# Designs tried in a protein design run: designed miniproteins, single chains, continued (4). Part 13

Each design is a single chain, and the fold is of that chain. pLDDT is the mean over its residues in the fold that is shown.

## One batch from the design tools (miniprotein)

Design m12425
Fold by ESMFold2-Fast:
Structure m12425 (fold): chain A 77 residues (1-77)
Amino acid sequence: MKPEIVFDTGGRRTLPDAVAEAVSRIVEKIREALERGELKPDDVFEDTAEVDGKTYRVTARFDEEAGRITISVEEVP
């Protein structure tokens, strides 16, 4: 069964290109893990992007019980 992917952008409607690219890299890694049957309940995927002197962390967590992958975008101080 295909897990649901949920994006938590902190209320932002538009992401900077570098952050969007980091999200795309995370989604690709998840897709590859799913295709190989290697996605595990405690798998965490992380990437970072820097835009205008700010660092953004992109984190994806697989919640097996909910059948959901949550991708969160957070600005790091």
Scores: mean pLDDT 74

Design m12426
Fold by ESMFold2-Fast:
Structure m12426 (fold): chain A 70 residues (1-70)
Amino acid sequence: SAVEYGKLGMLEGAIRGNDGAMIGGSTAYSAAYESNSPQAEKGAKRALDGALQGNGEEATKAGMDSYNAA
């Protein structure tokens, strides 16, 4: 779900000290509280994938895409 992917992305970013990944994950997580659309879930999953790869820029962008889709 968008909630789970966003939350995990935020936590992974925080653990790694990657501000972009933390911001992207938290943005996706916040959006997920408003709706549970398939597009928001895809964005949140991409934010998590970016965080896991250490790519803060992609994580932030994917988080914003999730927020806009929610």
Scores: mean pLDDT 68

Design m12427
Fold by ESMFold2-Fast:
Structure m12427 (fold): chain A 90 residues (1-90)
Amino acid sequence: ALKYLEEKLKELEKKVDENKNNPSDETKATEVLYVILKTIVEHYKAGLAKPEEILKKALEGLDETAEVLGLSEEEIKKIREFIEEILKKI
């Protein structure tokens, strides 16, 4: 579980860095996913939380978070699909 989450975090970190030079409509979704996954990895390493529980809570609160951050319907869909894929692997 942890190794897979760390690999996905590295992929998102690279995309965030690439997007700084070429921003797109997906930049916000990528940044939101990076923050969520980074928090999960840090809390899991500290023994504070189960990754599955935090990911499920993130899905439950996604529509509210999206409204606060001004995310588009397409960005919300990408975030949901990414979290669901991680949940299938852990």
Scores: mean pLDDT 73

Design m12428
Fold by ESMFold2-Fast:
Structure m12428 (fold): chain A 70 residues (1-70)
Amino acid sequence: MAEEIAEQLEKLADETDNPVLRMALRKAAELARQGKLDQARQTLENVAQWFKDQGDEEGAKLAEEAAKLV
C-alpha cells in the first residue's frame, strides 16, 4: 500500500546522514501518501542522477535502491 511505501521511505530518511538524500526521501514519502507514486519515483531518480553528477556514487546508489521500493 502507498502508506507502507511512505513509511519505508521515511525510515530510510531517518537512517541517512546525507541531508540531500533525507529531503528527497521525505518528499517522495509525502508524494507516495498522496498516491503520486510515479512522481515519488521520479523524485528519487532525479536525486540519484544529481548525486552521480556530483560524484557521490554512494548517495546515487541509495537513491536508486529507494526508487525501486516505489
Scores: mean pLDDT 83

Design m12429
Fold by ESMFold2-Fast:
Structure m12429 (fold): chain A 67 residues (1-67)
Amino acid sequence: MLSDEEFQREVDRSMLRMALAIGEIALQRGRVTDDDIALLERYRQRAEAMGDHATAARLAALIEQAR
């Protein structure tokens, strides 16, 4: 049985992986929308809040490349 905190961490981890995949696919298509950038920025902030600085840095790089 996972604690509520452990369960939330697994959910957040899965969401961060999905955000990275979405960002990479959008960049590969050569078209990134404002909604895509907003989504990546939201998860970058979440990664920082979780102490996952490596994932936050990857998301920040995708955002800068998209601008």
Scores: mean pLDDT 79

Design m12430
Fold by ESMFold2-Fast:
Structure m12430 (fold): chain A 87 residues (1-87)
Amino acid sequence: KEEGKKKAEKLADRYIAHAESVVDRAIKEMEENPEKAEEYAQKAITLLDGLANAVKNIAKDYPEVAEKGIKAFNDLKKRVEEKYKEL
């Protein structure tokens, strides 16, 4: 169980890092192409929702790990939504 939890945390961290890179890229694309900002925002949000489901599945036996991951993805989703409103 302890080894499983550490493995789940490591995988969740990888998913979060990937999500952060995707959001950073999406925000940059939205800034460079404001007329396509909605398209970039929607793609980023869709990917974040998929990653949240993946983390929930790999951490189903470790609610705290799943909760931390979901919270991180929600924060990233908010960053995308706020940038879109700014443009």
Scores: mean pLDDT 81

Design m12431
Fold by ESMFold2-Fast:
Structure m12431 (fold): chain A 95 residues (1-95)
Amino acid sequence: SEEIKKKVLELLQKQIAALEKRIADLKKKLEEAKKNKDHSKALALEMVISLYESQLAQLKELIKNGASAEEVYKASLSADVSAEELKELKKYAEE
């Protein structure tokens, strides 16, 4: 239904915002690691940032392509999201 699609879009937008904030926080840690010349930590942070940016791109593509509640739910499982948001998204995917 259109109501379910609206709720799924709202939850997806919240997940995207949370993931963007996490990426921003990790990028600050990356700048600190580079300033301290901690090459091993910088490499690890770059890899984690790349993974989350890939997940973010997938979530944004789902919005663009009008993905189903089930597809949005499955994609959200690969992102670092709150348990409460996952529970709410699962409810809409099952409706």
Scores: mean pLDDT 72

Design m12432
Fold by ESMFold2-Fast:
Structure m12432 (fold): chain A 87 residues (1-87)
Amino acid sequence: MKHALQAVLDELEKVPDPEVREGLKALLSDPSLSERAKQYLVLVLTAPVMAEQMLPDLPKALRKKIQKGRLTKGDLETLKNFLKSLK
């Protein structure tokens, strides 16, 4: 699992807004999120094309922003709410 964690860290460094970057790190360590939700967050950040196939309910606009590193604070809240729904 070290390779997956490194890939997530590399993708987080590409996020231009430091508040969004810290928010994504907080989601990865959030005890209120299931391990499945955290695994899907890793997949969304490192392999968004694969995440699109596994998470069809993830909004297309949000996937496109993640791929381009243009996730905003508002998008982070949408992502958090989606991850909480994966129970």
Scores: mean pLDDT 69

Design m12433
Fold by ESMFold2-Fast:
Formats: sequence, structure tokens, C-alpha cells
Structure m12433 (fold): chain A 119 residues (1-119)
Amino acid sequence: LTEEQKKKVEEERKKREPLIEAAKEELEKAIPDKEKREKYLKLAEAIAEELARKGVKVNPVDVEIAFMRLLAAFKGDLKKTIEALKEWLVEQGEDEAVIDEAIRKAAEETDPSLLEYVP
């Protein structure tokens, strides 16, 4: 991300801090394994950053919150989480090919083993 994009993301994160905290608490209950949870949180952040780089209209922090909530709802099922996140982003008007490339790159940057969960 550019320095300007980083500052905008940080400002949006501060505005949504209560929602982020609530989503993290839900995720801690759904995924008790700290290492696994931290890896998935890193993936959520990487997906948001890749989508932001591609100029998608959805706010990166809202993408992170949506990912965390979906992951908690699906009890840590990453494949179902990614499928549901894609559906939500398409409903927001984002291009499916752009979404797929962003998720794949984010998975590669986070941990290549996560590519098995990416379409």
C-alpha cells in the first residue's frame, strides 16, 4: 500500500474499532488455536490490502471485519469463509476475477499452504 492508502486505512480502522474488537472476540471463541487464528487474521488483512491495491470500492477495513465475522460463523472453515466473502464482494459490485486474484495473492503472501482453500 502507498503511504496515503495506509493512513486512510488506519483512520477507517479507528472509526470501526468497536466492530473490529467484537469480531475478534467472536473469532477467539470460534478458533481457540491462537496460531491458526493469527494466521487467518493476517490473511484477512492481506486480502483487504490486495483489494485496496486493485482499486476496489469496498473499504478495506469492512473487508477485514466481514472476513472475521464469516470465519467465526463458519467455525474456522476457511474455504466456506472465502466463498462467502467472494459472494459478498460481488454483491457490492466488485469484479469476480479481481477478487480471485487478490485472494490468491494474499494467500501466497501469508502462507502458500492456504492456496488449497482458494478457488
Scores: mean pLDDT 82

Design m12434
Fold by ESMFold2-Fast:
Order: C-alpha cells, then structure tokens, then sequence
Structure m12434 (fold): chain A 93 residues (1-93)
C-alpha cells in the first residue's frame, strides 16, 4: 500500500475516532504528504501513524516538524522510525 494512501486513510479514521474538523484532517494529511515527498523512504505504516499524530495534536505543522526530527534521529540510529513516532504520540497525551 502506498504511503500517501495510508495518510489519507488515517485522516478519515482520525476524523471518525476523534471527532475533529474536516479542515484539521485536511491539514494533517497535506502536511504528512509533504513529509513523504521530502522523505520517499517513509513506509505506509509510518505515514499512517504520522497523520494520526498530527490530527490528535491539534497542530499538524508543529507536530510533524517534531515527529520529523525524531524520525530522522531514529533513522540514523536504527532501522525503523515507527516506534519513535508512536512514542511521540503517547507523549502528547
């Protein structure tokens, strides 16, 4: 499954789960797509998690900048950035 499709699906699920505005979901998906374009190695699972994190935070741009920095650090130190993104989501709540 493609990372962009995963981001879109995560946005729809987040709107359903969190009852957030359509505008916030669109911003989160758009920001995640921009991140994928900058980092083509992003997996669909990572894209999905990033989108949920961005929506849940209420500030997609700031949250994705933070997640991006954490994912880059994880990429340099380990093979998988998903655990770092998941931990970031838990720290927000």
Amino acid sequence: MEAIEAARRAGEEAKRKFGVSEELVEKAVEATVEYIEEHPSVSPRTAYTLTLYAVKSGDPEKSLEQAKRMAEAAREASENSVPVVEQAVQNVV
Scores: mean pLDDT 66

Design m12435
Fold by ESMFold2-Fast:
Structure m12435 (fold): chain A 55 residues (1-55)
Amino acid sequence: GNDEAAEALADALEKKFGMSTAEAINLAKNILKDALDAGATPEQILDALTKSLDQ
């Protein structure tokens, strides 16, 4: 669900930028909420953001 998507994004943010777990989770949840409100799916958001962080 959305919580699993937020956790996956938070883990990527923590590893890529050295963010704290709490900061990464809050940022991931905000990104997911904003993109979902814009009509994107959680899977599309995860794919796009995770690929961007993996570069």
Scores: mean pLDDT 74

Design m12436
Fold by ESMFold2-Fast:
Parts: structure tokens; C-alpha cells; sequence
Structure m12436 (fold): chain A 111 residues (1-111)
């Protein structure tokens, strides 16, 4: 369901705020608000713009993890586009989104 997608995004946001330096928190919060709005409005262009902004913020916060960030965002873009294109998100789509978010969080936690 869309509620499950929102739950995954909220958990992902909380993990990123825990990992990122405080100076990046307002930008991360704003990017997640834009992502949530784009999903609710089913606006693919707005989603692409919001994800590009979040990716740029994370590249600045974690420059040593640039490769992992870019890889994870390729997966996140695909998963979230599938969600927007589907009237009711499937369990498989939700699991792909969770997997992409988890991969990024684990990469950012690694030394």
C-alpha cells in the first residue's frame, strides 16, 4: 500500500538523519518532503528532481561514498518510479524500495 511506501521512506529519512552531520539535516528533511509530495501527486518530474537533490546532498555529506550513493540512487529511482506508475503498490515494489534504502544505509554505516 501507499502507507507501506511512506513507512519505508520515514525509516530511511530517520536513518539518514542519524548518519548525516547536523548541518545537512534541514536539506535532507526538505528533500524527503519533496519526495513524499511527488509520490502523493504521482508527479514523475517532481520525483526525479527531489531524488537528484537528495543524491547531491548525500554526495556532499559523504564524499567517500560517492560510488555507493550513485548505485543506490539508481535503484531508488527505479523503485519509486514503479510505485508512482502503479495505482496500488505491490509487495514486490515495496520490498525493492526497502532493499535500495537499506543498501544505501548499510553502505553509509560501513567504514
Amino acid sequence: SLSDVESVLEAFREELLELAPPEFHPAIEAAFEAIRRAIRERDVAALDAALARLEQILLEAFPEKAEEIRRAFALLRRALREVIETEEPTVGQILRLLGAALELVLALRSP
Scores: mean pLDDT 87

Design m12437
Fold by ESMFold2-Fast:
Order: C-alpha cells, then structure tokens, then sequence
Structure m12437 (fold): chain A 88 residues (1-88)
C-alpha cells in the first residue's frame, strides 16, 4: 500500500522489484533523480497515487505507461497489486 512506502534506497529497490519497476524508470516518469533517495521516494509516492486514482482511466494509464516505458497492461497490473497488497 502507499502507506508502506519504503524508507531507504535498498527497500525502494526491493519494493520496485515486486512490481517489476526500476529506480531509473520512476525517475524518468516523474522527473526525479533516481540516485537521490528522497526524490525517488517522492516521485514513487506521486506515481503510485496517480496509478491508484486513475486505474480505470485507460488514457491516463497509457500516458503513465509511456512515461515508464512499460505496457498499459503492466501498469494496470501494478495499480491492482498496490490496491491488493497480498493478492497478486
């Protein structure tokens, strides 16, 4: 869940791996420095919030997918996984 965002770079990497994301993808998608843990955490938080709020908006999911360099289907899977932390 968004309330369980990881506090360190190592924890961020582990969290991102669970959703098949990289720090570089988050940085590129949010305009943040993936080597700055505070910026990466802020960017990740913004991205996850955007995904949850727009999970049923196909156009917005397509935009987010393009920013991340992922498929729209994968972005939808990530949004659903975040919503259901223990079900995916």
Amino acid sequence: SLNNLPPSKEAVNAFLESYNLTPAQVGAATGTDPNDTDQLLQGLGDLLTELLLNRDDEEKLAEIAKRLGLSQEKVREIANSILNENSS
Scores: mean pLDDT 72

Design m12438
Fold by ESMFold2-Fast:
Structure m12438 (fold): chain A 78 residues (1-78)
Amino acid sequence: SLEELVKDLIREAKLKNYFSAAYIASLIARELGEEDLARQAEFAGLTMDPQTLADVFERLAELTGNEELKKVAEELKK
């Protein structure tokens, strides 16, 4: 489910498994019909740029209304 994917994303991000987190983010984006965001997540995973990944997480937090994911994005930008 979307809720389970978001939970897995938060867990992987907290573990600093950013490649896995980026992959899960792309799956969430596709489930939401956000193809451009899915592509951004894939590129963030390949480049391992924390700022780009944080921007993807922030946008997914807005789209899903998930406050924990928003906090994860904020922490990654520090």
Scores: mean pLDDT 86

Design m12439
Fold by ESMFold2-Fast:
Structure m12439 (fold): chain A 87 residues (1-87)
Amino acid sequence: NIEKAKKLIEEAKKQLEEAERYLDNGDVDTAAKHLVKAKKLLSEAKEYAEQARKDGNTEEADSLMKEIEELEKRINELDVRLLQAHL
């Protein structure tokens, strides 16, 4: 569960970097697609991190949950930028 959460977090980070790159280049539609993928990956990572916490890996799970929360904040920031770029 911890390893699955870590892998999903890393994949989400890559999708987020692609979203930011495309948004910076004015490709709003492609950026939005990468953001959707990042959101799905973080949702799955959160499920695995919560399961790991339930299984007794509380310290490592808490660290991963904090990283997920930071990435969720970054996603929200990019969502606002996407809205502004369309308007």
Scores: mean pLDDT 84

Design m12440
Fold by ESMFold2-Fast:
Structure m12440 (fold): chain A 70 residues (1-70)
Amino acid sequence: KKEEAIKLLEEAKKGDKETAGRNATQAISLVIDNKEVNDLINKAMQAMENKGKEEGQKLFDEAIKKVEEL
C-alpha cells in the first residue's frame, strides 16, 4: 500500500495537470488515515494547477518523504 502510494505520487509529480489530479486522488485513497499526508497531497495538486509544475513537484516530494517515513 505504501509503495503503491509512492508510485502514484511519483507519476503525479512527473505528469501534466490531469495526471497529477488523478494520481494524487488515488494516492490519497491509499493513505486516507493520515491527515498530514492527505493535506500535503492536496496542497501539491493545488500548486500544480495554480502555481505551476515546479512548485507542485516540491510539494509532491514532501508528500513522498512523509509516506516513506510512515
Scores: mean pLDDT 76

Design m12441
Fold by ESMFold2-Fast:
Structure m12441 (fold): chain A 85 residues (1-85)
Amino acid sequence: EPSAEARELHRRFTAVQAELAAENRAAGRQLPEEDAKRRVRDYQLALLRELGTDPATLERIRAMPLDDALEAIVELFRRRFEELV
């Protein structure tokens, strides 16, 4: 059975996805791929900050090229989920 923390993390992750979808629908537009990727990066970095990722790591990832930043974020989420389950 997943921990309460793992269930809360999953709920928050899905809520962020729903909010992004609602924003795009309300805007009536398709974002350029690069702008969409930056939006995803910023939301995911905010969630990682709430999970206690240290500020120096977050700033290093933010300074990376966009695709490298997204890969680093995926790895950090993978490790955080492993810690919670």
Scores: mean pLDDT 71

Design m12442
Fold by ESMFold2-Fast:
Structure m12442 (fold): chain A 97 residues (1-97)
Amino acid sequence: SLAEKVREAAEFVRRAGATAMNAAYSGTDEAIKLGIDALDEAIKRVEELSDVPEAQKAIELLKKGRELVKDPSKYEETGKLMDEAAELLRRAAERLE
């Protein structure tokens, strides 16, 4: 169902966001690359939900987090943005049930 797809996207965003926050915290080139790759995959999955109004806002938050992942001083801000994106999609899934 669409609700199940949105729930799966929310969980993927939550996990990708944790990877990105940890990447920002570590500040290594290798970790940052993994964080960016995780966020790029999350963005791709959320873009498949283009008919879900919350998806566009989630994509904006994911893209902002992608820019911040390179700055270790912003690791908490990166985490908060990713949590917000995941929560938007989780609420969208509840609305679609």
Scores: mean pLDDT 87

Design m12443
Fold by ESMFold2-Fast:
Structure m12443 (fold): chain A 90 residues (1-90)
Amino acid sequence: MEEIKKKLEEKLKEYKEILSELQEVLEKANDYDAAKKAAEKHEEILEKVIELELKGRETGNPEDYEKALKVVEEAIEWFKKKLEEAKKKL
């Protein structure tokens, strides 16, 4: 369980770094529509991850952390794709 929790922390750090880079690129591009969509997706992801992490912490069930990890991994892929799309428009 602790190993899965550490993996989640590492992936959350990677996710935050990608999100920060995307926000910087979108700010330079003055792309408010893309920024709004990214913010909405980010809020959805955070809510789900927090819910699953709290549940995993309360239950001690590694499966809840594994679900949170999967959500973050899928988010990383989505935001990486959006970052590449944003960079092409600069």
Scores: mean pLDDT 82

Design m12444
Fold by ESMFold2-Fast:
Structure m12444 (fold): chain A 87 residues (1-87)
Amino acid sequence: MVEEARARAEELLALADAAEAAGASEELVEALREAARMVEEVGRLVAEGKLTEEQKKEAEEIAKRLVELAKAEPEAFRAALEATRAA
């Protein structure tokens, strides 16, 4: 679980770097980095048996914000996805 959460967080960080290189807004890049940190934190808390409903809701809100930002910048987000597949 913790290792898988870290792998997902690393993928999100790579996506954030690719989005930044593609000219995405600082808001989208920061949201991707925040999502990466949340994924790693939630994974750690699950492993420790400390995950709360509040933290689950925080993760859902971060995911929703990321979706909204990606919808606002579809070309930059798509370019980032293509770059991470090519790398």
Scores: mean pLDDT 78

Design m12445
Fold by ESMFold2-Fast:
Structure m12445 (fold): chain A 85 residues (1-85)
Amino acid sequence: SELAEKARELGKRAVEAARAGDVEALRKALEELMEVIDEAYRKGDVEAVKEGLKGLVETLKVAPPELIPLLIGQILRAIGYLLDL
């Protein structure tokens, strides 16, 4: 789906920003990724929610400590969406 492709691109962007130590770019990418995940849930797009969750988990592996609580919250929300779909 188009949302799955957007989630994949934004997840890659978040990982790249995290690896570069660009906290501002990372925050922006995570906000945009979560918006796509929220939209995917509203539309019943299971594939897009799964791709978004994969991106969040990959980002968590390289995230700065100050963004770990945000990422955990986003991951739990995405998991909740998948359980409801």
Scores: mean pLDDT 89

Design m12446
Fold by ESMFold2-Fast:
Structure m12446 (fold): chain A 86 residues (1-86)
Amino acid sequence: SGKEEREKIEKELREGLERLPEVVAEQQKESVLEQAELARLALEEKFEELRKKTRELMERRYPDMPAELREEMEAKLEELIEELKK
């Protein structure tokens, strides 16, 4: 049992991660309006904050999340961040 809860968590996390490019792009757009050097540093800080907040959110909302799913979601987050850095 618990299959419905696992599927719900997985779907919600995947949908949230798919939305991350839009959220980060908006923050990046704001940062770029500052001086180029400061904007780049601010963007890196925002990516680190995004990583930290995403991990904290997963721990807080989904304490029973399977280790495999957490690792998959963290890998997906890093993939999206690297894509956005290009």
Scores: mean pLDDT 68

Design m12447
Fold by ESMFold2-Fast:
Structure m12447 (fold): chain A 103 residues (1-103)
Amino acid sequence: KEAFLKELEKTVAEYVEKGLYYLTVLILGQALKEGKITPQQAADILSRVASPEALREMKKIVDEAIELKEKYSGKKEGGAAAVQTMSEVISQAKPAIEEALKR
């Protein structure tokens, strides 16, 4: 359990340092969706590695993903399923980012 959290925190810290906020939200969202981490554990990682500015950029990414998910819900167009899938993964990170922003 600790080995996964330590490796995830290292990866998140590297991505945040490089300004790769979309990838940060995507990997956290995937880990949350798979039940590998809790929202509290994700928020703890973000609180240690991300500035308030970085957290605000990640919140924008999540909010935009939620809007895209709603907009493309039920659409049968080519590519709509891919947008829906990516947006679903990204949206899983919302509680963790909001919790980190409250700290």
Scores: mean pLDDT 79

Design m12448
Fold by ESMFold2-Fast:
Structure m12448 (fold): chain A 94 residues (1-94)
Amino acid sequence: MEEKKKKAIELARVAGGLYALSQLSEDPEEAERFRKLAEELYDQAVKLGKEAGLSPSELAAAFTAGVIDAIGDYLENGVEEARRKYLEEAEKLL
């Protein structure tokens, strides 16, 4: 049960980060790929979160935290490093 909660929160957080990077990308093909991946991860977060008893607001908070973290990573390290980090995290969760 605890493992499901942690995974759902991490899926929502990584989805938020990928969504933020999709909005910051100047490459429309890359932006579309990140948006689709973010949607897939968030859909999994919602399904797993429901099974684990997480509220929609808790998942939304995790998603928002991911957006903020990704913007911070982008400002500090640039889009390429932020992109690599969130894609690696997404791969570990899939």
Scores: mean pLDDT 84

Design m12449
Fold by ESMFold2-Fast:
Structure m12449 (fold): chain A 86 residues (1-86)
Amino acid sequence: MLDELIAQLERLSDEAIEALRAGDIEKARALLDEAGRLIDQINALIKENPLNEEQMKRYLEAEVKYGLALMMLGIENIIKKNEEKK
Protein backbone atom coordinates (compact mmCIF):
# COMPACT_ATOMS: atom_id res chain seq x y z
CA MET A 1 0.00 0.00 0.00
CA LEU A 2 2.98 2.39 0.10
CA ASP A 3 2.54 3.28 -3.61
CA GLU A 4 -1.14 4.13 -2.95
CA LEU A 5 -0.29 6.26 0.11
CA ILE A 6 2.41 8.14 -1.84
CA ALA A 7 -0.10 8.74 -4.67
CA GLN A 8 -2.65 10.05 -2.13
CA LEU A 9 -0.02 12.43 -0.72
CA GLU A 10 0.73 13.69 -4.25
CA ARG A 11 -3.01 14.21 -4.91
CA LEU A 12 -3.68 16.00 -1.58
CA SER A 13 -0.70 18.32 -2.13
CA ASP A 14 -1.82 19.14 -5.69
CA GLU A 15 -5.41 19.75 -4.50
CA ALA A 16 -4.11 22.03 -1.70
CA ILE A 17 -2.13 24.08 -4.25
CA GLU A 18 -5.26 24.35 -6.46
CA ALA A 19 -7.37 25.40 -3.45
CA LEU A 20 -4.81 28.10 -2.56
CA ARG A 21 -4.78 29.37 -6.15
CA ALA A 22 -8.61 29.55 -5.98
CA GLY A 23 -8.42 31.48 -2.67
CA ASP A 24 -10.02 28.65 -0.66
CA ILE A 25 -7.64 28.89 2.29
CA GLU A 26 -9.83 26.76 4.62
CA LYS A 27 -9.98 23.91 2.08
CA ALA A 28 -6.20 24.13 1.60
CA ARG A 29 -5.65 23.93 5.39
CA ALA A 30 -7.86 20.82 5.65
CA LEU A 31 -6.07 19.15 2.71
CA LEU A 32 -2.63 19.93 4.19
CA ASP A 33 -3.68 18.61 7.61
CA GLU A 34 -4.74 15.36 5.89
CA ALA A 35 -1.45 15.25 3.93
CA GLY A 36 0.50 15.71 7.18
CA ARG A 37 -1.31 12.77 8.79
CA LEU A 38 -0.57 10.71 5.66
CA ILE A 39 3.15 11.55 5.92
CA ASP A 40 3.07 10.23 9.51
CA GLN A 41 1.44 6.99 8.27
CA ILE A 42 4.01 6.55 5.48
CA ASN A 43 6.90 7.15 7.91
CA ALA A 44 5.49 4.52 10.29
CA LEU A 45 5.23 1.99 7.42
CA ILE A 46 8.79 2.75 6.22
CA LYS A 47 10.08 1.34 9.55
CA GLU A 48 8.64 -2.09 8.58
CA ASN A 49 8.98 -1.85 4.77
CA PRO A 50 11.80 0.42 3.54
CA LEU A 51 11.06 2.29 0.30
CA ASN A 52 12.74 1.19 -2.92
CA GLU A 53 14.59 3.82 -4.98
CA GLU A 54 11.56 4.69 -7.18
CA GLN A 55 9.22 4.94 -4.16
CA MET A 56 11.76 7.13 -2.32
CA LYS A 57 12.04 9.45 -5.33
CA ARG A 58 8.23 9.76 -5.58
CA TYR A 59 7.90 10.29 -1.82
CA LEU A 60 10.58 13.02 -1.83
CA GLU A 61 8.85 14.73 -4.79
CA ALA A 62 5.51 14.54 -2.93
CA GLU A 63 7.11 15.96 0.25
CA VAL A 64 8.54 18.85 -1.83
CA LYS A 65 5.03 19.59 -3.18
CA TYR A 66 3.65 19.45 0.37
CA GLY A 67 6.33 21.91 1.53
CA LEU A 68 5.56 24.21 -1.41
CA ALA A 69 1.85 24.16 -0.51
CA LEU A 70 2.68 24.98 3.14
CA MET A 71 4.82 27.92 1.95
CA MET A 72 1.99 29.13 -0.33
CA LEU A 73 -0.48 28.89 2.59
CA GLY A 74 1.89 31.01 4.70
CA ILE A 75 2.13 33.63 1.94
CA GLU A 76 -1.68 33.74 1.50
CA ASN A 77 -2.09 34.25 5.27
CA ILE A 78 0.36 37.20 5.12
CA ILE A 79 -1.47 38.72 2.12
CA LYS A 80 -4.85 38.31 3.84
CA LYS A 81 -3.54 39.99 7.02
CA ASN A 82 -2.07 42.90 5.03
CA GLU A 83 -5.37 43.41 3.13
CA GLU A 84 -7.25 43.68 6.46
CA LYS A 85 -4.65 46.02 8.00
CA LYS A 86 -4.76 49.76 7.24
Scores: mean pLDDT 80

Design m12450
Fold by ESMFold2-Fast:
Structure m12450 (fold): chain A 59 residues (1-59)
Amino acid sequence: SREEQIEELIAYAKSKGLDLPRELAEKILDGSGGDLRLALGLLDMMIKEGNGKWIPYVP
């Protein structure tokens, strides 16, 4: 379900030492058309590009 997919994204971020806001997890999943595999790929890329920091557009 959507809820289980959101929880999976949050759990994945926690496994990398990051706290993913639920609103951001929902946006990532929606941007992936509800495809959890694509959403996890986007999340992983965002984590790597953020150098371990999780808030987009932070200086």
Scores: mean pLDDT 73

Design m12451
Fold by ESMFold2-Fast:
Structure m12451 (fold): chain A 68 residues (1-68)
Amino acid sequence: SSMVQRAIDHYQRLRKLVEDGASDEEILEEFRKMAEDLPSDTVVNILRGLVDEFPELQPVFDKIVEEM
């Protein structure tokens, strides 16, 4: 599939995990899969979109970006 389709799929999976009240560990695991599949710039853009929709995740996503 295209990079755009893969980015959408990862975004939708992460969004669903957040909506379902998944643990930070489960969210981090899905993020690691995304980071292995997509370029860093695309990953950062997805994280910015998720933080815009779910501001409460900012501390988790800040740690992820710091580790990239």
Scores: mean pLDDT 78

Design m12452
Fold by ESMFold2-Fast:
Structure m12452 (fold): chain A 93 residues (1-93)
Amino acid sequence: MDELKKYAEEAYKLTEEGPTTPEQISKLQDAVGKSFKAAIDLKVSKKVRDELGKAMESVSKMNLIYVKGGTEEEMLKEAKKAGEYFKKMIEEI
């Protein structure tokens, strides 16, 4: 559980920093991937998996906005949603 909590907290902090650059997006995606692997390996509850899934969808949407040349405001809105889901997930770990 400590590794999952560590990666989830890292992902949450990265969403709070307002990722708008490729480097920031890459770091967030890495933290999300590590959280996902840890969640699967630890066989976490459905509630934890559901919140992680929602966070992953928001991060993917943020990256899609970036690739399509969308605005920083649109990216930060999706980052904020991802952060809210990571926060809920951490409370359930």
Scores: mean pLDDT 83

Design m12453
Fold by ESMFold2-Fast:
Structure m12453 (fold): chain A 93 residues (1-93)
Amino acid sequence: ADSKGKQIQELAKQVQERVEKLRKEAKKAKEQGDIKTARQLLSQAKMLEQGLKAAQELFKRGKYDEALKLLQAALNGDVNEVTKLLDEIEKES
């Protein structure tokens, strides 16, 4: 509803687009017999999906700054930061 809400929605859309691209690239790698690359890309897509779901839950709870940090970490591919933020959310819940 505010400017932070719009920024969260824009970042969430970017995360969703990256998930779709990673899934498409994983399918192509699998079709080419590159199972290791396909597995890695699917793992990245799963991490981004988990971050997106958690950020949407934070948005619903009015935790806009935490949602923004999580989405930014996900878009940067910072798996360690995403994991840390998810653990902090679980402990506070």
Scores: mean pLDDT 80

Design m12454
Fold by ESMFold2-Fast:
Structure m12454 (fold): chain A 62 residues (1-62)
Amino acid sequence: ARPIPPANPSEEQKQEQIDEMLSLPKHVAYTAASLIVIGAEFDPEGTPEWQREIAEEVLKEL
């Protein structure tokens, strides 16, 4: 079946979410982003693409 993802946020909205995650303590941001990436690898259909993209960018900045 074709997943219907939630509407992709704009690049500005994605950046706001990245900035919000990076405002958390480094260990919290790292753990949260890592769990999203791992979850996306094991359940790609259950994880919206934009969430994985945000998590990957957070990990890249840490």
Scores: mean pLDDT 72

Design m12455
Fold by ESMFold2-Fast:
Structure m12455 (fold): chain A 76 residues (1-76)
Amino acid sequence: MEEERKEIIEKFKEAGAGALAYLESQPGVSQEAIDAFRAAIAEALKLLEDPNATDEDILKAVGIAVEAARAAVAQL
């Protein structure tokens, strides 16, 4: 279980960092959308790294990050 959680955290960090770097490189994406996505990633990571966080809390935070990414990409 701990190894599974660590793998999910690392994959999320890699995917989030890559997506954020891509969006920051795009002149068509607003700073507000980039900031919202960055904040959503940070919140999801806090929950992923919290051993007391529930699967429901984690899924909700990840869902918010996905919606923030979708909103940013929609500006392209």
Scores: mean pLDDT 78

Design m12456
Fold by ESMFold2-Fast:
Structure m12456 (fold): chain A 111 residues (1-111)
Amino acid sequence: KLEKMIERLEVNVYVAEKLRDIGTEFQIELLKKQGDEEGAERVRLEHELAVELTPEFIKKIKEKLKKLSEEDLSMENLNKIIGEASREFGKKIRERVAEAERRRREAAALA
């Protein structure tokens, strides 16, 4: 049933967000210890954007699930929807990171 599939999605999202937060902290610390301050700042920005955009991403997945027939409500179709949404989500984060880095370089050139 749709409600149980949404509940499983919400639990999986919660776990994924917690793992992402831990992984991001580890990556930032590692990059800083390696002297890669630019890489550390990029990972920080990517994480901030992911936190900002996650609610919209999850809403989109839920809306797609609600449009499926009962016969199409399967873990395979859920994973397909998540995969498609994840590609779009990752693209938006990369585009916003690239734009922020471009603006930073322009600001540095003017200083």
Scores: mean pLDDT 79

Design m12457
Fold by ESMFold2-Fast:
Structure m12457 (fold): chain A 96 residues (1-96)
Amino acid sequence: MDEKIKKFIKYLNKPLPDTPPKRPLTAEQRQLLESLRKAVENDRPEEAAEIIKKLVELTPDDQIEDLAYEVNRILDSVDPRKAHEIRMKILELLEK
């Protein structure tokens, strides 16, 4: 597993006390976040995990915490009953 993905998972698994984005996300990152939101809403954890891997690859090390914040917001925005299930499935896929 890539060290960036490990760092991302660490930030994703803890509440962030106050983490606004340090820099605006790029257009490519924003498009991938929209694709991630759709994959999560449609209960497609495999697709969501692949999108997250692409997002992590595009994101500089110093922005991984900011990316984890934005991904957490997407995961928390879906039906609360689905949020936990999809999150756990995505985490399992990222740890492979």
Scores: mean pLDDT 74

Design m12458
Fold by ESMFold2-Fast:
Structure m12458 (fold): chain A 89 residues (1-89)
Amino acid sequence: DMDELLETLRRVMEKENLPKDITDELLELLRELLEKGYSIHDILSELSQKLKELLTKLGYSEEEIAAIIGKITSELGGLYGKILKEKNK
């Protein structure tokens, strides 16, 4: 479900207190990649690269960026795995 993935990404970014501009840009990227039919691995790669670029420009440390990317990829990957399991019932 595209809406569940978008809501999960938004919630994680809000919990990390990321700026609204960053949150909006990542949500639009996720929506575009999902609509184009990208694999979850490609989606997570694209989101991670974009987030790293944006947070580096804002002066976040490499450790902070890695932690945030790890949370986002874990939450989205976990939700995707749950969606696949539900479809196989």
Scores: mean pLDDT 81

